# Designed miniproteins, single chains, continued (2): the designs that were tried, part 70

Each design is a single chain, and the fold is of that chain. pLDDT is the mean over its residues in the fold that is shown.

## One batch from the design tools (miniprotein)

Design m6421
Fold by ESMFold2-Fast:
Structure m6421 (fold): chain A 63 residues (1-63)
Amino acid sequence: SELEGAYKKGYEKGLALAKEGVSLEDIARQIALERKKLLNEGVPQEVIDAWVRGYVRGVWEAY
């Protein structure tokens, strides 16, 4: 599904950035900026929320 795909992509990106040593503050800022970009592009809120949940989970898995 579109939601599952968004979650997986978020997870992979969050995991990669955290493993690269990007700070939690910079990760939070990147999430906020990307969320704003996706909203401006007309991506549905549910898809954006799935991506954010995946991203946060990926970051958590690296710590």
Scores: mean pLDDT 85

Design m6422
Fold by ESMFold2-Fast:
Structure m6422 (fold): chain A 120 residues (1-120)
Amino acid sequence: SILETFSPEQRKLLEEIMRSMAKIHAAKAIIALINGEVDEELAKKAFEDSVKVLEEMGDLETAKELREIYEKKDLKKAYELILEASERAVENLRKIPEAGQSVIDTLEKLIKEAKEELEK
């Protein structure tokens, strides 16, 4: 598997990045639902798929928090989660030699957007 090409330290960083990306995807699904960008069924499916990744990784606490944010339609908490997860993903990606700059650039744009929404 491709994971076998990474050192133990790189594997830990990749797992942290995967966790952060799942959090970002779940929070984005909540925001898209609140903003009416997608129908509820599609948003719920995208959300559940992302939360399942976290549960399979053993991150049950974050999965529970995300479900609470989804049920409450808590826009502010969704943006706070995107900000935290995106900043951590960027920091960890910079430590992996084969990390693509385009992924980092995308996450830095998400950080800017989340900060602008939280300042409203």
Scores: mean pLDDT 81

Design m6423
Fold by ESMFold2-Fast:
Structure m6423 (fold): chain A 100 residues (1-100)
Amino acid sequence: SSETEKIIKLIEETKKELEELLKKGASAEELFKKLKEGNEEIAKELRSLGTDDAIYLADIILEASKRLGLAVKLGSLSAQELVDLAIEFYDKLKEYILSL
């Protein structure tokens, strides 16, 4: 659907922006800010699909985002580790959404 295509585009743009920021030497805090913005937009679009599964997935993404933010604040994640985790999650999320 056009809504599904929009979510895939948001995932790919967020991945690209994170990789570009990491390459430029951005901090874990700067990278998390971009990740949080991307996750909020992705969650909004998932909720707009109106299915129970999509709404539940949006809640999982936002909860995971909060946990990552705390880890960054506590210094438990490097910039590289944050981006690696985000890319792995986004690749799996993209495959799942493409199967809908």
Scores: mean pLDDT 88

Design m6424
Fold by ESMFold2-Fast:
Structure m6424 (fold): chain A 50 residues (1-50)
Amino acid sequence: MSIAQIDARIAAIQAQRAAQQAQPNPDPRVIFDLDVQDGMYRIQRAVSRL
């Protein structure tokens, strides 16, 4: 996956997380899953820049 694609995925995850936080009853499991995915893509981004 290209850096641009990884950056797009991270941006999408952050948007989804913000949308969940804006809900009156945010789902902590969804937020946790999104945080895990964000971390994975950030690691992949770092490796791709090596």
Scores: mean pLDDT 81

Design m6425
Fold by ESMFold2-Fast:
Structure m6425 (fold): chain A 57 residues (1-57)
Amino acid sequence: EIIKVERLVDLSDENERKKAIEEAMKTLGADRVVKEQLLPSDSADGKMKLIIELEKN
């Protein structure tokens, strides 16, 4: 099963991005990260949209 998650992250803080991924995996009980994408956000000052695809078996 693939679960798609979207988060807003500040790229000036790499720890925030890393924590967002780890928290999503823990919350959803995911086994691994399949894909990460970073996209512009339309309404966030200096923040990017992080799209994470997680695999849950």
Scores: mean pLDDT 74

Design m6426
Fold by ESMFold2-Fast:
Structure m6426 (fold): chain A 65 residues (1-65)
Amino acid sequence: EEELEKEIDEGLAGIRAGVDAIEAGKWRDLITPEALARAAARAGLPPDAPPEEIGAALAERAAAR
C-alpha cells in the first residue's frame, strides 16, 4: 500500500504540473508527438489522428470501463 500511495502521490504531482502548464498556456509544449501517438493507439485510432478525435475516443473508453 505504501508503494501504491507513492505512485498516487507522484501521479498527483504530475497532474499539478500539468494544470500549471495548462494555466500558463504551455500545455502544448508538454505533449510530445510520441505521447500523442500512444494515446491514438490506446484509443484504437491511427497515430496521425487529430487530437480532438483521440480525446473523444479516450473519453468513451473511460466511460465504458
Scores: mean pLDDT 62

Design m6427
Fold by ESMFold2-Fast:
Structure m6427 (fold): chain A 81 residues (1-81)
Amino acid sequence: MLTEEELRELSRKLADDFIEAAREVGLSPETVERLRKALDELLEKNPLASGVDIARVALEKVGLTEEQVVEIMRLVAEKHA
């Protein structure tokens, strides 16, 4: 089983990969900065945040579309392959 420390590191890495994938999808620098800030706030409140929590923040707090989130998640999955 993953330790709490390993889960925290995994959540941080997932958030960082999500931000990088958002840049690759072609989101504006302003949108990417808003996403980075929102994910930093999420991890401050919930350091064990899952991919679902990250996607929810991107949709609800940053205002990304479901199509944008799905494409970002595909790129994140490719980085882990």
Scores: mean pLDDT 81

Design m6428
Fold by ESMFold2-Fast:
Structure m6428 (fold): chain A 87 residues (1-87)
Amino acid sequence: VSEKEINAGVAEILLAVGRWLEKQGRYEDAKELFEKAIKLAEEAGDYPTLAQAYRELARVYEKMGKTDEAEKYRQKSDELEAKAAAA
């Protein structure tokens, strides 16, 4: 097991827990987990997980009323998904 494989696996766990926290209205806690998932997915080169993490972070910012931040992260997710679909 490489550090990249560990980082990818941990990022997926952080996304799952972050989604659970978001469903409970714990938006700040969910945001922190999604930000950690972004860092780990980026370090692992796991672009599908990175795109998902940006999408989840955008949703949390939208729930918090931070529409500019939500749009920024939604665009980052869309760009990564478009590049993955074109490959």
Scores: mean pLDDT 82

Design m6429
Fold by ESMFold2-Fast:
Structure m6429 (fold): chain A 97 residues (1-97)
Amino acid sequence: NAEKLLEEGKKLFEEGKYDEAARVYNRAIQEGWRQNLPLELLIEALEGMAEAYEKLGDYRNAASYYRTLSELYRQLGDEEKAAEWDAKATELERKAS
C-alpha cells in the first residue's frame, strides 16, 4: 500500500534516517504508479525522496527528483511551482559539481 509507505517514509525522515526514508519513498513511488495513486500523494513521495537525498548530500539525485517535480507541476499548469523546483534543482546541481 503506497499510502502506508508514504507514512513510513515520513516517519523515517523525521527520525533522521534519510537513507531508509529514501528507499521507502522510492517504493511508495513505484507502487503509486502501479496503483494509480492520487497525484497529490505521488508529489508528496517525490518531495520526500528529493529532500532525503539532499539531506544525504546526494545533490545529483536530489536535483533529478526536483526536476521531475518541476515537470509535473508544469503539466498541471502551475508554472510558479515548476519554476521554484527548477531553481532548487539548479542550486543543487552546482553543489554536485
Scores: mean pLDDT 84

Design m6430
Fold by ESMFold2-Fast:
Structure m6430 (fold): chain A 94 residues (1-94)
Amino acid sequence: PFVAKPLSQEQLEELVARILELARELMKGLSEEDQAALERLMQALEDAVARRAPQEEVERILLELLFHLRRSLPEAQYNAFVERVEAIYREMHA
């Protein structure tokens, strides 16, 4: 879904900021090891956006974050997170 339409730099920054806010809320219940891995991926997303990396690179790091969350979260919580991310992405393309 992420690759379907180009975003402006401002939209990409907004998308990442909102996703990171959601991810931080979800990680509060995880192990220290999972939290450390997610913090690394979240920092990589912030750094990519700050240096104005191509959308494809930002989306790649985002997919890595989603993959790690899928391993760490119960299915219901992961599905709810993905639905919220898709809703944010849809708003950016509306």
Scores: mean pLDDT 79

Design m6431
Fold by ESMFold2-Fast:
Structure m6431 (fold): chain A 59 residues (1-59)
Amino acid sequence: MLTGEEAIDAIQRMDPRVTREQIQSLSLGERTSMAVLAGRLMGIDPTDEEARRMAEELG
């Protein structure tokens, strides 16, 4: 299962200018959107519940 740490790593691999601190400063909705994007980039289609849990782990 995709963890919050793996989601951050996937985002940073795509855009290394995005920092963990920037991700943590986003709203819950914005972090949920980033978690969905990270999952899709890794070939995983996260459910709304999985994306929400990953977003909560990132904050």
Scores: mean pLDDT 73

Design m6432
Fold by ESMFold2-Fast:
Structure m6432 (fold): chain A 86 residues (1-86)
Amino acid sequence: MGLEILKEIEELREKGEELLRKGEETGDPKLYEEAVKLYEKAIELWDKAAFELGIGVQPFASDFREELRKELERAKEELKKAKEEK
């Protein structure tokens, strides 16, 4: 149900943030690559949940998706930099 999907999205976001932090500490492109995957999955699950509910259950829902998109964009930029500097 939608509640379980929202929990999964939050877990993916938190793991992505942790991987970005570790990537910043180590410069390991693998960590940024994993973060990108987690944020992409979070956005995909969000879009699926929003579609199945006919529209996000609350207005804040769209802001949350935009935050995920911003984090994904950041992760992709960091990944690009890390790969180019290896």
Scores: mean pLDDT 74

Design m6433
Fold by ESMFold2-Fast:
Structure m6433 (fold): chain A 80 residues (1-80)
Amino acid sequence: SSKTEKIFEKFKEFLDELVEKGLLTQEEKDVLIERVKKAIESGKPLEELTKDIIEELKRISEVTGVDVSEVIKEIEEIAK
Protein backbone atom coordinates (compact mmCIF):
# COMPACT_ATOMS: atom_id res chain seq x y z
CA SER A 1 0.00 0.00 0.00
CA SER A 2 1.00 3.67 -0.32
CA LYS A 3 1.33 3.89 3.50
CA THR A 4 3.65 0.83 3.58
CA GLU A 5 5.88 2.43 0.90
CA LYS A 6 6.04 5.78 2.78
CA ILE A 7 6.89 4.09 6.10
CA PHE A 8 9.61 1.98 4.41
CA GLU A 9 11.08 5.10 2.72
CA LYS A 10 11.14 7.00 6.06
CA PHE A 11 12.90 4.04 7.72
CA LYS A 12 15.50 3.82 4.90
CA GLU A 13 16.13 7.60 4.98
CA PHE A 14 16.71 7.47 8.75
CA LEU A 15 19.14 4.53 8.43
CA ASP A 16 21.00 6.42 5.64
CA GLU A 17 21.46 9.39 8.00
CA LEU A 18 22.85 7.08 10.71
CA VAL A 19 25.36 5.56 8.25
CA GLU A 20 26.47 9.06 7.10
CA LYS A 21 26.99 10.02 10.78
CA GLY A 22 29.03 6.84 11.43
CA LEU A 23 26.47 5.53 13.97
CA LEU A 24 25.47 2.50 11.87
CA THR A 25 27.49 0.40 9.40
CA GLN A 26 26.39 -0.14 5.78
CA GLU A 27 26.15 -3.90 6.55
CA GLU A 28 23.86 -3.27 9.57
CA LYS A 29 21.67 -0.98 7.40
CA ASP A 30 21.45 -3.62 4.63
CA VAL A 31 20.40 -6.34 7.13
CA LEU A 32 17.65 -4.11 8.61
CA ILE A 33 16.34 -3.08 5.17
CA GLU A 34 16.30 -6.70 3.93
CA ARG A 35 14.38 -7.79 7.07
CA VAL A 36 11.66 -5.15 6.51
CA LYS A 37 11.56 -5.87 2.74
CA LYS A 38 11.00 -9.61 3.40
CA ALA A 39 8.22 -8.77 5.89
CA ILE A 40 6.50 -6.58 3.25
CA GLU A 41 6.92 -9.26 0.53
CA SER A 42 5.44 -11.91 2.89
CA GLY A 43 2.26 -9.80 3.23
CA LYS A 44 2.75 -8.73 6.85
CA PRO A 45 -0.13 -6.41 7.90
CA LEU A 46 0.61 -2.66 8.08
CA GLU A 47 -0.14 -2.54 11.85
CA GLU A 48 2.37 -5.33 12.63
CA LEU A 49 4.98 -3.93 10.19
CA THR A 50 4.66 -0.46 11.80
CA LYS A 51 5.07 -1.94 15.31
CA ASP A 52 8.16 -3.95 14.24
CA ILE A 53 9.80 -0.88 12.65
CA ILE A 54 9.10 1.25 15.77
CA GLU A 55 10.57 -1.49 18.02
CA GLU A 56 13.70 -1.61 15.80
CA LEU A 57 14.03 2.21 15.96
CA LYS A 58 13.79 2.07 19.78
CA ARG A 59 16.52 -0.61 19.82
CA ILE A 60 18.73 1.59 17.59
CA SER A 61 18.15 4.50 20.02
CA GLU A 62 19.22 2.33 23.00
CA VAL A 63 22.43 1.18 21.23
CA THR A 64 23.47 4.47 19.51
CA GLY A 65 21.97 7.12 21.84
CA VAL A 66 20.19 8.73 18.84
CA ASP A 67 16.84 10.45 19.43
CA VAL A 68 14.25 8.49 17.38
CA SER A 69 11.14 10.27 18.75
CA GLU A 70 10.58 12.43 15.61
CA VAL A 71 10.93 9.55 13.10
CA ILE A 72 8.62 7.34 15.23
CA LYS A 73 6.02 10.16 15.32
CA GLU A 74 6.25 10.59 11.51
CA ILE A 75 5.82 6.82 10.96
CA GLU A 76 2.82 6.67 13.35
CA GLU A 77 1.21 9.62 11.48
CA ILE A 78 1.64 7.81 8.12
CA ALA A 79 0.23 4.54 9.57
CA LYS A 80 -3.02 6.05 10.95
Scores: mean pLDDT 86

Design m6434
Fold by ESMFold2-Fast:
Order: C-alpha cells, then sequence, then structure tokens
Structure m6434 (fold): chain A 110 residues (1-110)
C-alpha cells in the first residue's frame, strides 16, 4: 500500500542518516575498513530507495554515489587521503540531494 511505502521510505531515510554518521566517524578515526563498510550499506539503502520511488533523479544520483564509492575504494587502497576526501564530498552532495527528494516525496504523500 501507499502507507506501507511511506513508512518504508521513512525507515530507509533514518538508516541512511545513521550509516552516514557512522561513515563520517570512521573516516575521522582513520578506520577505512569501517568507513567503506558503511558506504556500501548506504549504496544498498539508496538502491532500495530508487526502486521504491522509481524517481529518475534519485536513480541518476544513486549511480553517481556508486561511481564515487569505487573511486573512494581505489583511493583508500592507494593511501591517497586527498582523493578519499574529494570523492567522499561528491557522495555527500549526491546523498544530500537524494534526502531532499525523499523528504519532498514523503511530504506530498502525507
Amino acid sequence: SMEEKIEELRKLRAELSRHWDEAVRALQAGDYDAFLEHLERIVEILKKIAEITNNPKIKELYQKVEEHLERVRAAVAAGDKEAVYRHFAEILQAVSEIEDIIDEEIAKLE
């Protein structure tokens, strides 16, 4: 039902914020394994959001997050801290835009 989809989106939105906070904490601690694990979970959450919403803009932003995650992986493997932060900033921008779209979609359905 529409109500079940809204509730699922709210739960995914909350999980997205939680894993984002954990990714930031891991990055600040220099724990790149935990950082990458939380980014992978963010990508899984965003995929579910893209499937539920069927929104072309969310799909475009999700693909951008996937691309920059692979660049973050390569940068971590290379020990290139500058590249890690650069690509993480692109992920932050895309995730923030997706969050705004989700919040607008939920508001329209309430």
Scores: mean pLDDT 88

Design m6435
Fold by ESMFold2-Fast:
Structure m6435 (fold): chain A 66 residues (1-66)
Amino acid sequence: AGLEDGELIQKYLDEAADPEKREEAINRVAKLLAERSGLPYDEALKIAQEMADGHIARREAERAAA
């Protein structure tokens, strides 16, 4: 379901904030996007990386503001 996929994506984006888990987390988001949207994996990977970069930047800013 779309809502369940959204929750999984958010979970993986949170994992991508950890450098040790970043590559695996981005790959998992890319796989979900490719499977659900029918995109080629390379295109899904680019989108997943952009999503992860934005999420990491947001989390970094939130931590700096605390």
Scores: mean pLDDT 77

Design m6436
Fold by ESMFold2-Fast:
Structure m6436 (fold): chain A 86 residues (1-86)
Amino acid sequence: EIDALLAQLKQLEQQLRELTRQADEAEKQGKIDEAIALLEQAIAVEDQAIALYEKLRELGHPDADIGLALARMSRAVLRIAIENLR
């Protein structure tokens, strides 16, 4: 159901914000391996969000296409950030 998928997306967005905050703190402390691990977790959360947006698109939700595009872009940015830290 659309409402349940939107509730799950809200929880994933909160988790993503917390993981990126922790990654930023780890990077500022010079804990590069920890920052990379947190960003990898953030990518896993984005993968979950992408799957939920694909389900919302199947259900005809009007914002699904833009949400999917933004989530894919965010995932690509996180991947580039990890490669730059390696």
Scores: mean pLDDT 87

Design m6437
Fold by ESMFold2-Fast:
Structure m6437 (fold): chain A 94 residues (1-94)
Amino acid sequence: MVKTIEGKTPREQLENFAKAATAAAQAGEDVELRLKGPWQAAVEGTHRLPDGSLETRVLLFDKSGRPVARVVVRSAPGEEPRVVAYEDLAPEVP
């Protein structure tokens, strides 16, 4: 099953993608996630922490395949995933 992830900005789409990926991993669900539009996201890694929480790192790529952002999301079993770190990898060019 393919699920389309939406957001008002590429940043929101990335955060929503990372949250959805983390929630699916916690639930043991096999789901393919896609961003709406030409953006691409890839999971760098998922780690279970000593407290039982999952930490997921996701990269966002622009239309040229350039990494533009990284997000880190953490979720405990039964808890809503939340963003714990966000990094802009591309400087804003006016």
Scores: mean pLDDT 76

Design m6438
Fold by ESMFold2-Fast:
Structure m6438 (fold): chain A 59 residues (1-59)
Amino acid sequence: MDEEELKEADRVIAAAEAMPTPEQAVKNLEVGIEAFEKNGWKLAADKVRAALEKRKEAM
C-alpha cells in the first residue's frame, strides 16, 4: 500500500511538471492532494504537498 501510494504521488508530480504553466502545475498538485486526502492516502498527500511547497517557492 505505502509503495503504491508513493508511486501514485510520483505520477501526480510528474504530470504537474508537464503542465504548460507554473499556475497550472500548482492547481494539478492541489487537485492531487485533495484526491489522496479523500482516499486516506496520507503518505501520497504529504509527498505531493511537499512538491507543491517547493513549486510555490520557485515561483
Scores: mean pLDDT 80

Design m6439
Fold by ESMFold2-Fast:
Structure m6439 (fold): chain A 105 residues (1-105)
Amino acid sequence: SLSELKEELADLLEKLLTPEMEEKLKPVIEELLEEHKEEAEEAYKNSTKEEQEKKLKEIAEELGKRLKEELLKLGFPEAVAEAVEMLISGKGTEEEFRELIEKLK
C-alpha cells in the first residue's frame, strides 16, 4: 500500500514535470548526489548493517530536504517540492502521501 502510493505519486510528478523543468532538475539532482556520494561510501565501509541503514536514511533525509530547498529556489510549486522530498527521504505516512496525491491531481 505505501509502495503503491509512492509509485502513484512518482507517476503523477512525472506527468506534471515539463521537459524544461526536468532539464533544470537534472543538474541539481546530480550535484546533490555527488556531494553525498562519499558519505554513503564511508557508511558502507565503516559500519554494521544496522549503522549503515541508519546513516543511509540520514543521507536520504538530507538529500530530500536540500532538493526541496533547491526546487523552491527554481520556482517549482510547493506541492511538487514536498512530494520530491517525501519520495527521496522515504518519510511520510500513507495518509500524508494520499494528501499530496490529491493536491497534485
Scores: mean pLDDT 77

Design m6440
Fold by ESMFold2-Fast:
Structure m6440 (fold): chain A 91 residues (1-91)
Amino acid sequence: GAAAAREALGRRLAALVAEAERLAAEGRFEEATLLAARAALLAAGDEDEARAREVAAAVREGADPANPEDVARAREILEWVARLAELLASL
């Protein structure tokens, strides 16, 4: 029922968030952003991969990997998205 679906969603979100944080720690921001976007949308009930890619692209827009300020901003956005996905999975 609803409880089993919530537990399954929670596990999927936790796995996506953990992998996104790992990739971000490794400097793999494109992959991390896509997983974080997928987690956030999934938490909202949206499994549309095209929307996840659009959100990931928007977060990465203007981010130059050679610019430390852009890298720091991308990390902050990824951390916020991952935290939001985790909080939504807990509701």
Scores: mean pLDDT 66

Design m6441
Fold by ESMFold2-Fast:
Structure m6441 (fold): chain A 86 residues (1-86)
Amino acid sequence: MTLYVGVDGNTIYFVIETDDPEKALELVRSAARAVGGTVESKVEGNTIYGTITTDDPLLALLLLEFAARELGGRVVRVSVEEVKAM
């Protein structure tokens, strides 16, 4: 798994490349729920594109990064422009 992530204000933009999209989506939804945020996502094969909108984007970011690393994945922080272009 690789998590590409960028933050713009109260919105986290993410792209996840994974062999297990269902498990990755579960982790994203768990992180969003923990911070009272909302998640919008789409799945295209082994890639998940999405956003989390929350009043605590830094905590949501840390929870996403922690979850990705717990699955043996890597995290790449990128600009919002780079994430939107993926």
Scores: mean pLDDT 83

Design m6442
Fold by ESMFold2-Fast:
Structure m6442 (fold): chain A 55 residues (1-55)
Amino acid sequence: SVLDTLTDEEIEAWVDLWLKGLSPEDREEVLARIAGKTPRERYEIVLEFLKEKGK
C-alpha cells in the first residue's frame, strides 16, 4: 500500500536503512536473496526476511 506512493529511489532508501540494521551475516544472506531483483522485489524480500527473523 505505502509502496504505491513511493518512487524506486525512496524504496531503495528504505531497503538500505533496513540492511544497515542487520548483522553482517544476515545482511550477506539478504543481499544474496535480492541479487538481480527490482527495488520493489528487494523491499518485499527484506520485509519477509525481517518477519522470518522476528522484529
Scores: mean pLDDT 78

Design m6443
Fold by ESMFold2-Fast:
Structure m6443 (fold): chain A 63 residues (1-63)
Amino acid sequence: DALDRALVKAHIEYGVKFTKEDYEELRKMLEAGATEEDITAYLVEKGVDEEVAREIARLLLEA
């Protein structure tokens, strides 16, 4: 699963852990055509640093 690989990479590279609920929400957002800004805002709301959240959002959209 491309999303699983991207989230594992984000955990390894940025130290951000994702719950099952985060996986389900991010999958829904990506299927709905969420933008980099939408994904970044979600991650910031979850307590991820804005710059790290932006890099993770780009990683997810490139997967």
Scores: mean pLDDT 80

Design m6444
Fold by ESMFold2-Fast:
Structure m6444 (fold): chain A 63 residues (1-63)
Amino acid sequence: MKGDLYRAVRDFTGSRPDHLDLKKGDIVEVLGEDPEVEGFYLVKNLKTGKVGVVPSAVLEPVK
C-alpha cells in the first residue's frame, strides 16, 4: 500500500451510508480527507477492502 497506515483505537459504527465500520485494531490506509466534514478521513480497511469515512479521533498512526 502507498498511503499512510493507521490503526483503529476503538470500535466505530457508522451513522451515515458513507461511514466505514471499524473494529478496534483494524489497519486502514488513509486515502484523503473528507471534503465536507472536518476531522474525518476517507480510508480503506485493509482487512475487508471496504472504503468509507471515519473520524480521525478513532485512528492512530502505525509505523
Scores: mean pLDDT 77

Design m6445
Fold by ESMFold2-Fast:
Structure m6445 (fold): chain A 73 residues (1-73)
Amino acid sequence: SSEQLVKEVTLGRYYLSMRRGDLVNEEALRVIMEEVGEDYEEMVEKYKDKTQSQLDEEIKKLYEEGKIKDFID
């Protein structure tokens, strides 16, 4: 679903920012994910093997397909 893709892309961007050291609040993300009924560890599992370049390309593709609007800088 579109909601599922938005969640995955949002986590992908958050994971990317965390890997860059731009984001220092993993615990807050865990709380947010729990509140929306998503498992933090399960979602991270989907992105753990992706490089920053692969994540950027995936985000770009989803934007070009019209599935996300505001997640590309």
Scores: mean pLDDT 56

Design m6446
Fold by ESMFold2-Fast:
Structure m6446 (fold): chain A 57 residues (1-57)
Amino acid sequence: SEEAQKAALKAASYAHDGTKRDEMDKYLDELGKIVSPENAAAARATLDAVYDETVAA
């Protein structure tokens, strides 16, 4: 859905920012309300890894 895509893009933008973990988590929570639990868990795992790599760089 368009709402899921917007939430995912916002979460991804904050993952690549590396300074606003709370905002990333907020949009991942919004995504989790829209998509299946399996897809929500996959998105969270992916963006957590991206955020951690961004902070480490």
Scores: mean pLDDT 82

Design m6447
Fold by ESMFold2-Fast:
Structure m6447 (fold): chain A 98 residues (1-98)
Amino acid sequence: MKLEEEIKEKLEKTIEEIAKKLVEEGIISEEEGKEIVELAKKEVEEVAKKLAELKDKSKEEQAKALQPLADEAAALDVDTNEGLAKRMVAQAAAEVIR
């Protein structure tokens, strides 16, 4: 069924909502927000596939499977678009599984 596609759409929507909030709060510019969203969307397909494979697992197991993504995001400089994009993907994935 369309679970992978549904997860991908939820991840993309959550990423766009996070970026919009950061722009509205003056944390990043509108131009930076667009670049960060594009960088984040490049990783969404792989994350959606991984979460779809874990659909029948507990939320704790899903969160553990996402830990490498969270660790990678934490290792990157948050003052870079790449670092912030990774953090947004990790946050969106956590929100989708809850």
Scores: mean pLDDT 77

Design m6448
Fold by ESMFold2-Fast:
Structure m6448 (fold): chain A 87 residues (1-87)
Amino acid sequence: SLDELKEKEIERIERGKEQLAEMIAELKKTLSPEQQAQLDALYAEIVALIDETIERIKKAKSEEELKEIMEEFDKRLRALMAQMFAL
């Protein structure tokens, strides 16, 4: 069902959020204070994107809409992560 697909995507995103927090903690150990501030700002943007995406998933009315939400999320997340790893 659509509700089961939504639940699975939310669970996947929440697990990704936990993994990202661990990666950020490790990455900070190799960065200057200025780079750490930039990393914190990018991490805040990723958290905001995750929260926004979960709310959009909850409101999705079809599997097609859910797919579009997930494709947009993946594209935006990849761009933010690329910026983080370029620090």
Scores: mean pLDDT 89

Design m6449
Fold by ESMFold2-Fast:
Formats: C-alpha cells, sequence, structure tokens
Structure m6449 (fold): chain A 98 residues (1-98)
C-alpha cells in the first residue's frame, strides 16, 4: 500500500476566564468553521472545554485540527493563534503540531 504520509494535528490550548468561556468558545468555533470552509487540507477538528486543574476561576478550550500536511498545519496554527489572542477573555494560547 502507498503510505499516505502527512497527517498532522494542530493542538491549541486556550486559557480563558470562566465567565468568558462560552463567548470565547463561540468565537473560536466560528474561526475554526471558517478555516475548515476555506482550507481544503483540513480533514477534521474537535473543540472541547474543561475546567483548569490549576485555577478554578479559569477554563481551558482545547482545539484539535487534523491536516494533510505540515505546511497546512503550520499556517492553520499561526492564523488560529493570532485570531484567538484577539478575543476578549483570552489569557493565554499554547500551540503545538503533533
Amino acid sequence: MKPVSGKYIVSISVTVYKDKADEVYEEAKKIVDELKATVPGITGYGISVEDSSKDPTKKIINISIETESEEIARKVMEELVEKLKKIDGVIDVSSSIL
């Protein structure tokens, strides 16, 4: 079988104030949905929200995006990080490619 190389997962963790978590989640989902509609190399994504284990006044929004290439993964990561940092209630954004 031909190896299909190049499934790369963009993993982003967004630390938000608890009171802003729903608003940030809605905006993050809109950004991800727009990227999925415009970037053909995105094969899947997931968004989840969890309580911060370190600080009960904060929540963490986890975004995972599956891409077909490292180049697409890097571009998607950079665009998401820049857009997410502009949302009111975002404290910190951590990102990696797996």
Scores: mean pLDDT 80

Design m6450
Fold by ESMFold2-Fast:
Structure m6450 (fold): chain A 71 residues (1-71)
Amino acid sequence: MDAIQQARQQASQAIHDVVEELKDKSLGEILKAMREKADELARQSPLGDVTGGAALISAIDELIRLQRLRG
């Protein structure tokens, strides 16, 4: 399978895992943790820009979901 698609899937899963771990925390804390995780994934990945981009898209989707659930 395409390495780019695999990197995107791994980044999305990592962001989802962060949200799941911090689901009882404030939106600000969750956002900060998602940003730190996206930066970490971009640094560790040979496809840094692709991985970072996928992580940010996933973070936006999770943030919208959390805002809908909380008000």
Scores: mean pLDDT 77

Design m6451
Fold by ESMFold2-Fast:
Structure m6451 (fold): chain A 89 residues (1-89)
Amino acid sequence: EEIRRKVLELIEATGDASLLAAFAALGVVRNVSKEGLLDLGLPEEVVDRVMASAADLPQGVAATLGTPEGKLEVFDDELAREALRGVRP
């Protein structure tokens, strides 16, 4: 699954939370959580930065995100695809 690897590499390089919406919409990771992102091979520091920056996602953009206490599950497929297209590592 080449798209999954490419998205993970871009997240690792940029720490951009908008990429969570992109790969969630593509069905790569449906219920994203800190444990899930760590399991995908992302460094903990990158995961923490991405999770923290999720609050800064544009209004109407949604990502399936998880915390130790639970999951926030809101995503917009169109905005997620646009985020993936606009990625500039």
Scores: mean pLDDT 50

Design m6452
Fold by ESMFold2-Fast:
Structure m6452 (fold): chain A 76 residues (1-76)
Amino acid sequence: MIEEAVRLFLQPRVDREKVDSFPPYLQAAGEYLVVRDALGAPLSASATRRYIESRGHRVSRATVSRLIRTYRELAG
């Protein structure tokens, strides 16, 4: 699921129907990571988790760390 979400958010044209099929925390995380990476900003687990929680979603530290690792592996 995390790898599939990251692959989808790395597409130049995002399929909204597929995005809507993911848990809300993955949608928020994908949007945040793609924007931050495009701006050349550092990707941090704490910053990503704060963003997800600011959108009203719950996520564990371990899940966020795995998400960022997966993003770095697929984007770089």
Scores: mean pLDDT 72

Design m6453
Fold by ESMFold2-Fast:
Order: sequence, then C-alpha cells, then structure tokens
Structure m6453 (fold): chain A 95 residues (1-95)
Amino acid sequence: MTVDEFLERLRELAREHAESERAKAHSDAVLDGIERVLKRHNATRVLSFEERRDANGVLHISGVFETEDGQLLSLEVLIDRDGLRIVSVEVRPKP
C-alpha cells in the first residue's frame, strides 16, 4: 500500500460511515490535516496498515509509515457516525 492509497482508503471509509454532511465535512478537514502531517514528515512508505471494528461498531485504523530520514510515523484514527478523528500521531526513531 502506498501513502496515497492509505489516504484514499481513509477517505472512502470515512464517507461510508458518516451519517451527516457535517460528519463528512469534518472528516475531509481531518483528512487534509493527516495528509499535511504525512507530507511534513516526508512519509515515503506504509509499513503496516490495520483495520479493526470494535463491539460498538467504531472502526479503528492504525498506520505505521517510514519517513525519508528513517524514522517511524505512527497514526491512529477512529471512524464512526460523526466522522474521522485522530487518536494519536507519534514520530520515533526506527529501532
């Protein structure tokens, strides 16, 4: 999976789950923020992508990216009826 494919997958999942135009607009703004973070850290490659649905129907997505300088960028997001939310963004040295 490429970084662009990751962003497209998030956009599709957020659109499918959003129950209102407000939720869709919120998700689009959050996606723009995620794309900006990935570009700022020069994320070049997706190392892992995990998609999990919890007992309440909330979709949990985790992505780990390699940056151009060899760091790891970890992103966790939730998708529910109210749209896409960022849980955490971490940048750390690769072990």
Scores: mean pLDDT 82

Design m6454
Fold by ESMFold2-Fast:
Structure m6454 (fold): chain A 70 residues (1-70)
Amino acid sequence: MKVTLTNPKGEKITVTLPEEVTGLHLLVAGKETGMLEQVKELLKERGLGPDDVISAEKAAEILKEAEKKV
């Protein structure tokens, strides 16, 4: 699944997510998009660690919520 995000610098970045996304995959995507701290906060709020598996759709929602927090 591909998700296009606007980073804090106003740049559009496309992230490719696997069908099964780990918390680690989301942290890497957050770092690449400049939203690492927002992604960390959202994962903690949801009780998700780096080894927890979520769907690509839920991962995309987390990345979009991180984009809104920037």
Scores: mean pLDDT 80

Design m6455
Fold by ESMFold2-Fast:
Structure m6455 (fold): chain A 96 residues (1-96)
Amino acid sequence: SKEEVEQKLLQAQLLLMAASAGVFVARRALEKGKYEVAKEQVEGAEETIKRAREILEEIKADPEITEEEKKEVEKLEKKLKEIEEEAEKIRKEIEE
């Protein structure tokens, strides 16, 4: 239903906001030499990103998805990629 797609879009958006916050905290922890905190935060962000991706894939599989909803998914997929790339950079810096 339209309501189910709207609910899933909101869930994906909230998960990506949480992942973004986790990546931000991880970067700040790295700057302070707190490698364990940075590792825990980036691992948490990676799990949250995975969940967001699964929800976005479920939305894309809905045969009744509207053109407007497809555009929202594309925006969230772009945001997901940006967060994932930053998480990967942090992970590489922890590993040196």
Scores: mean pLDDT 87

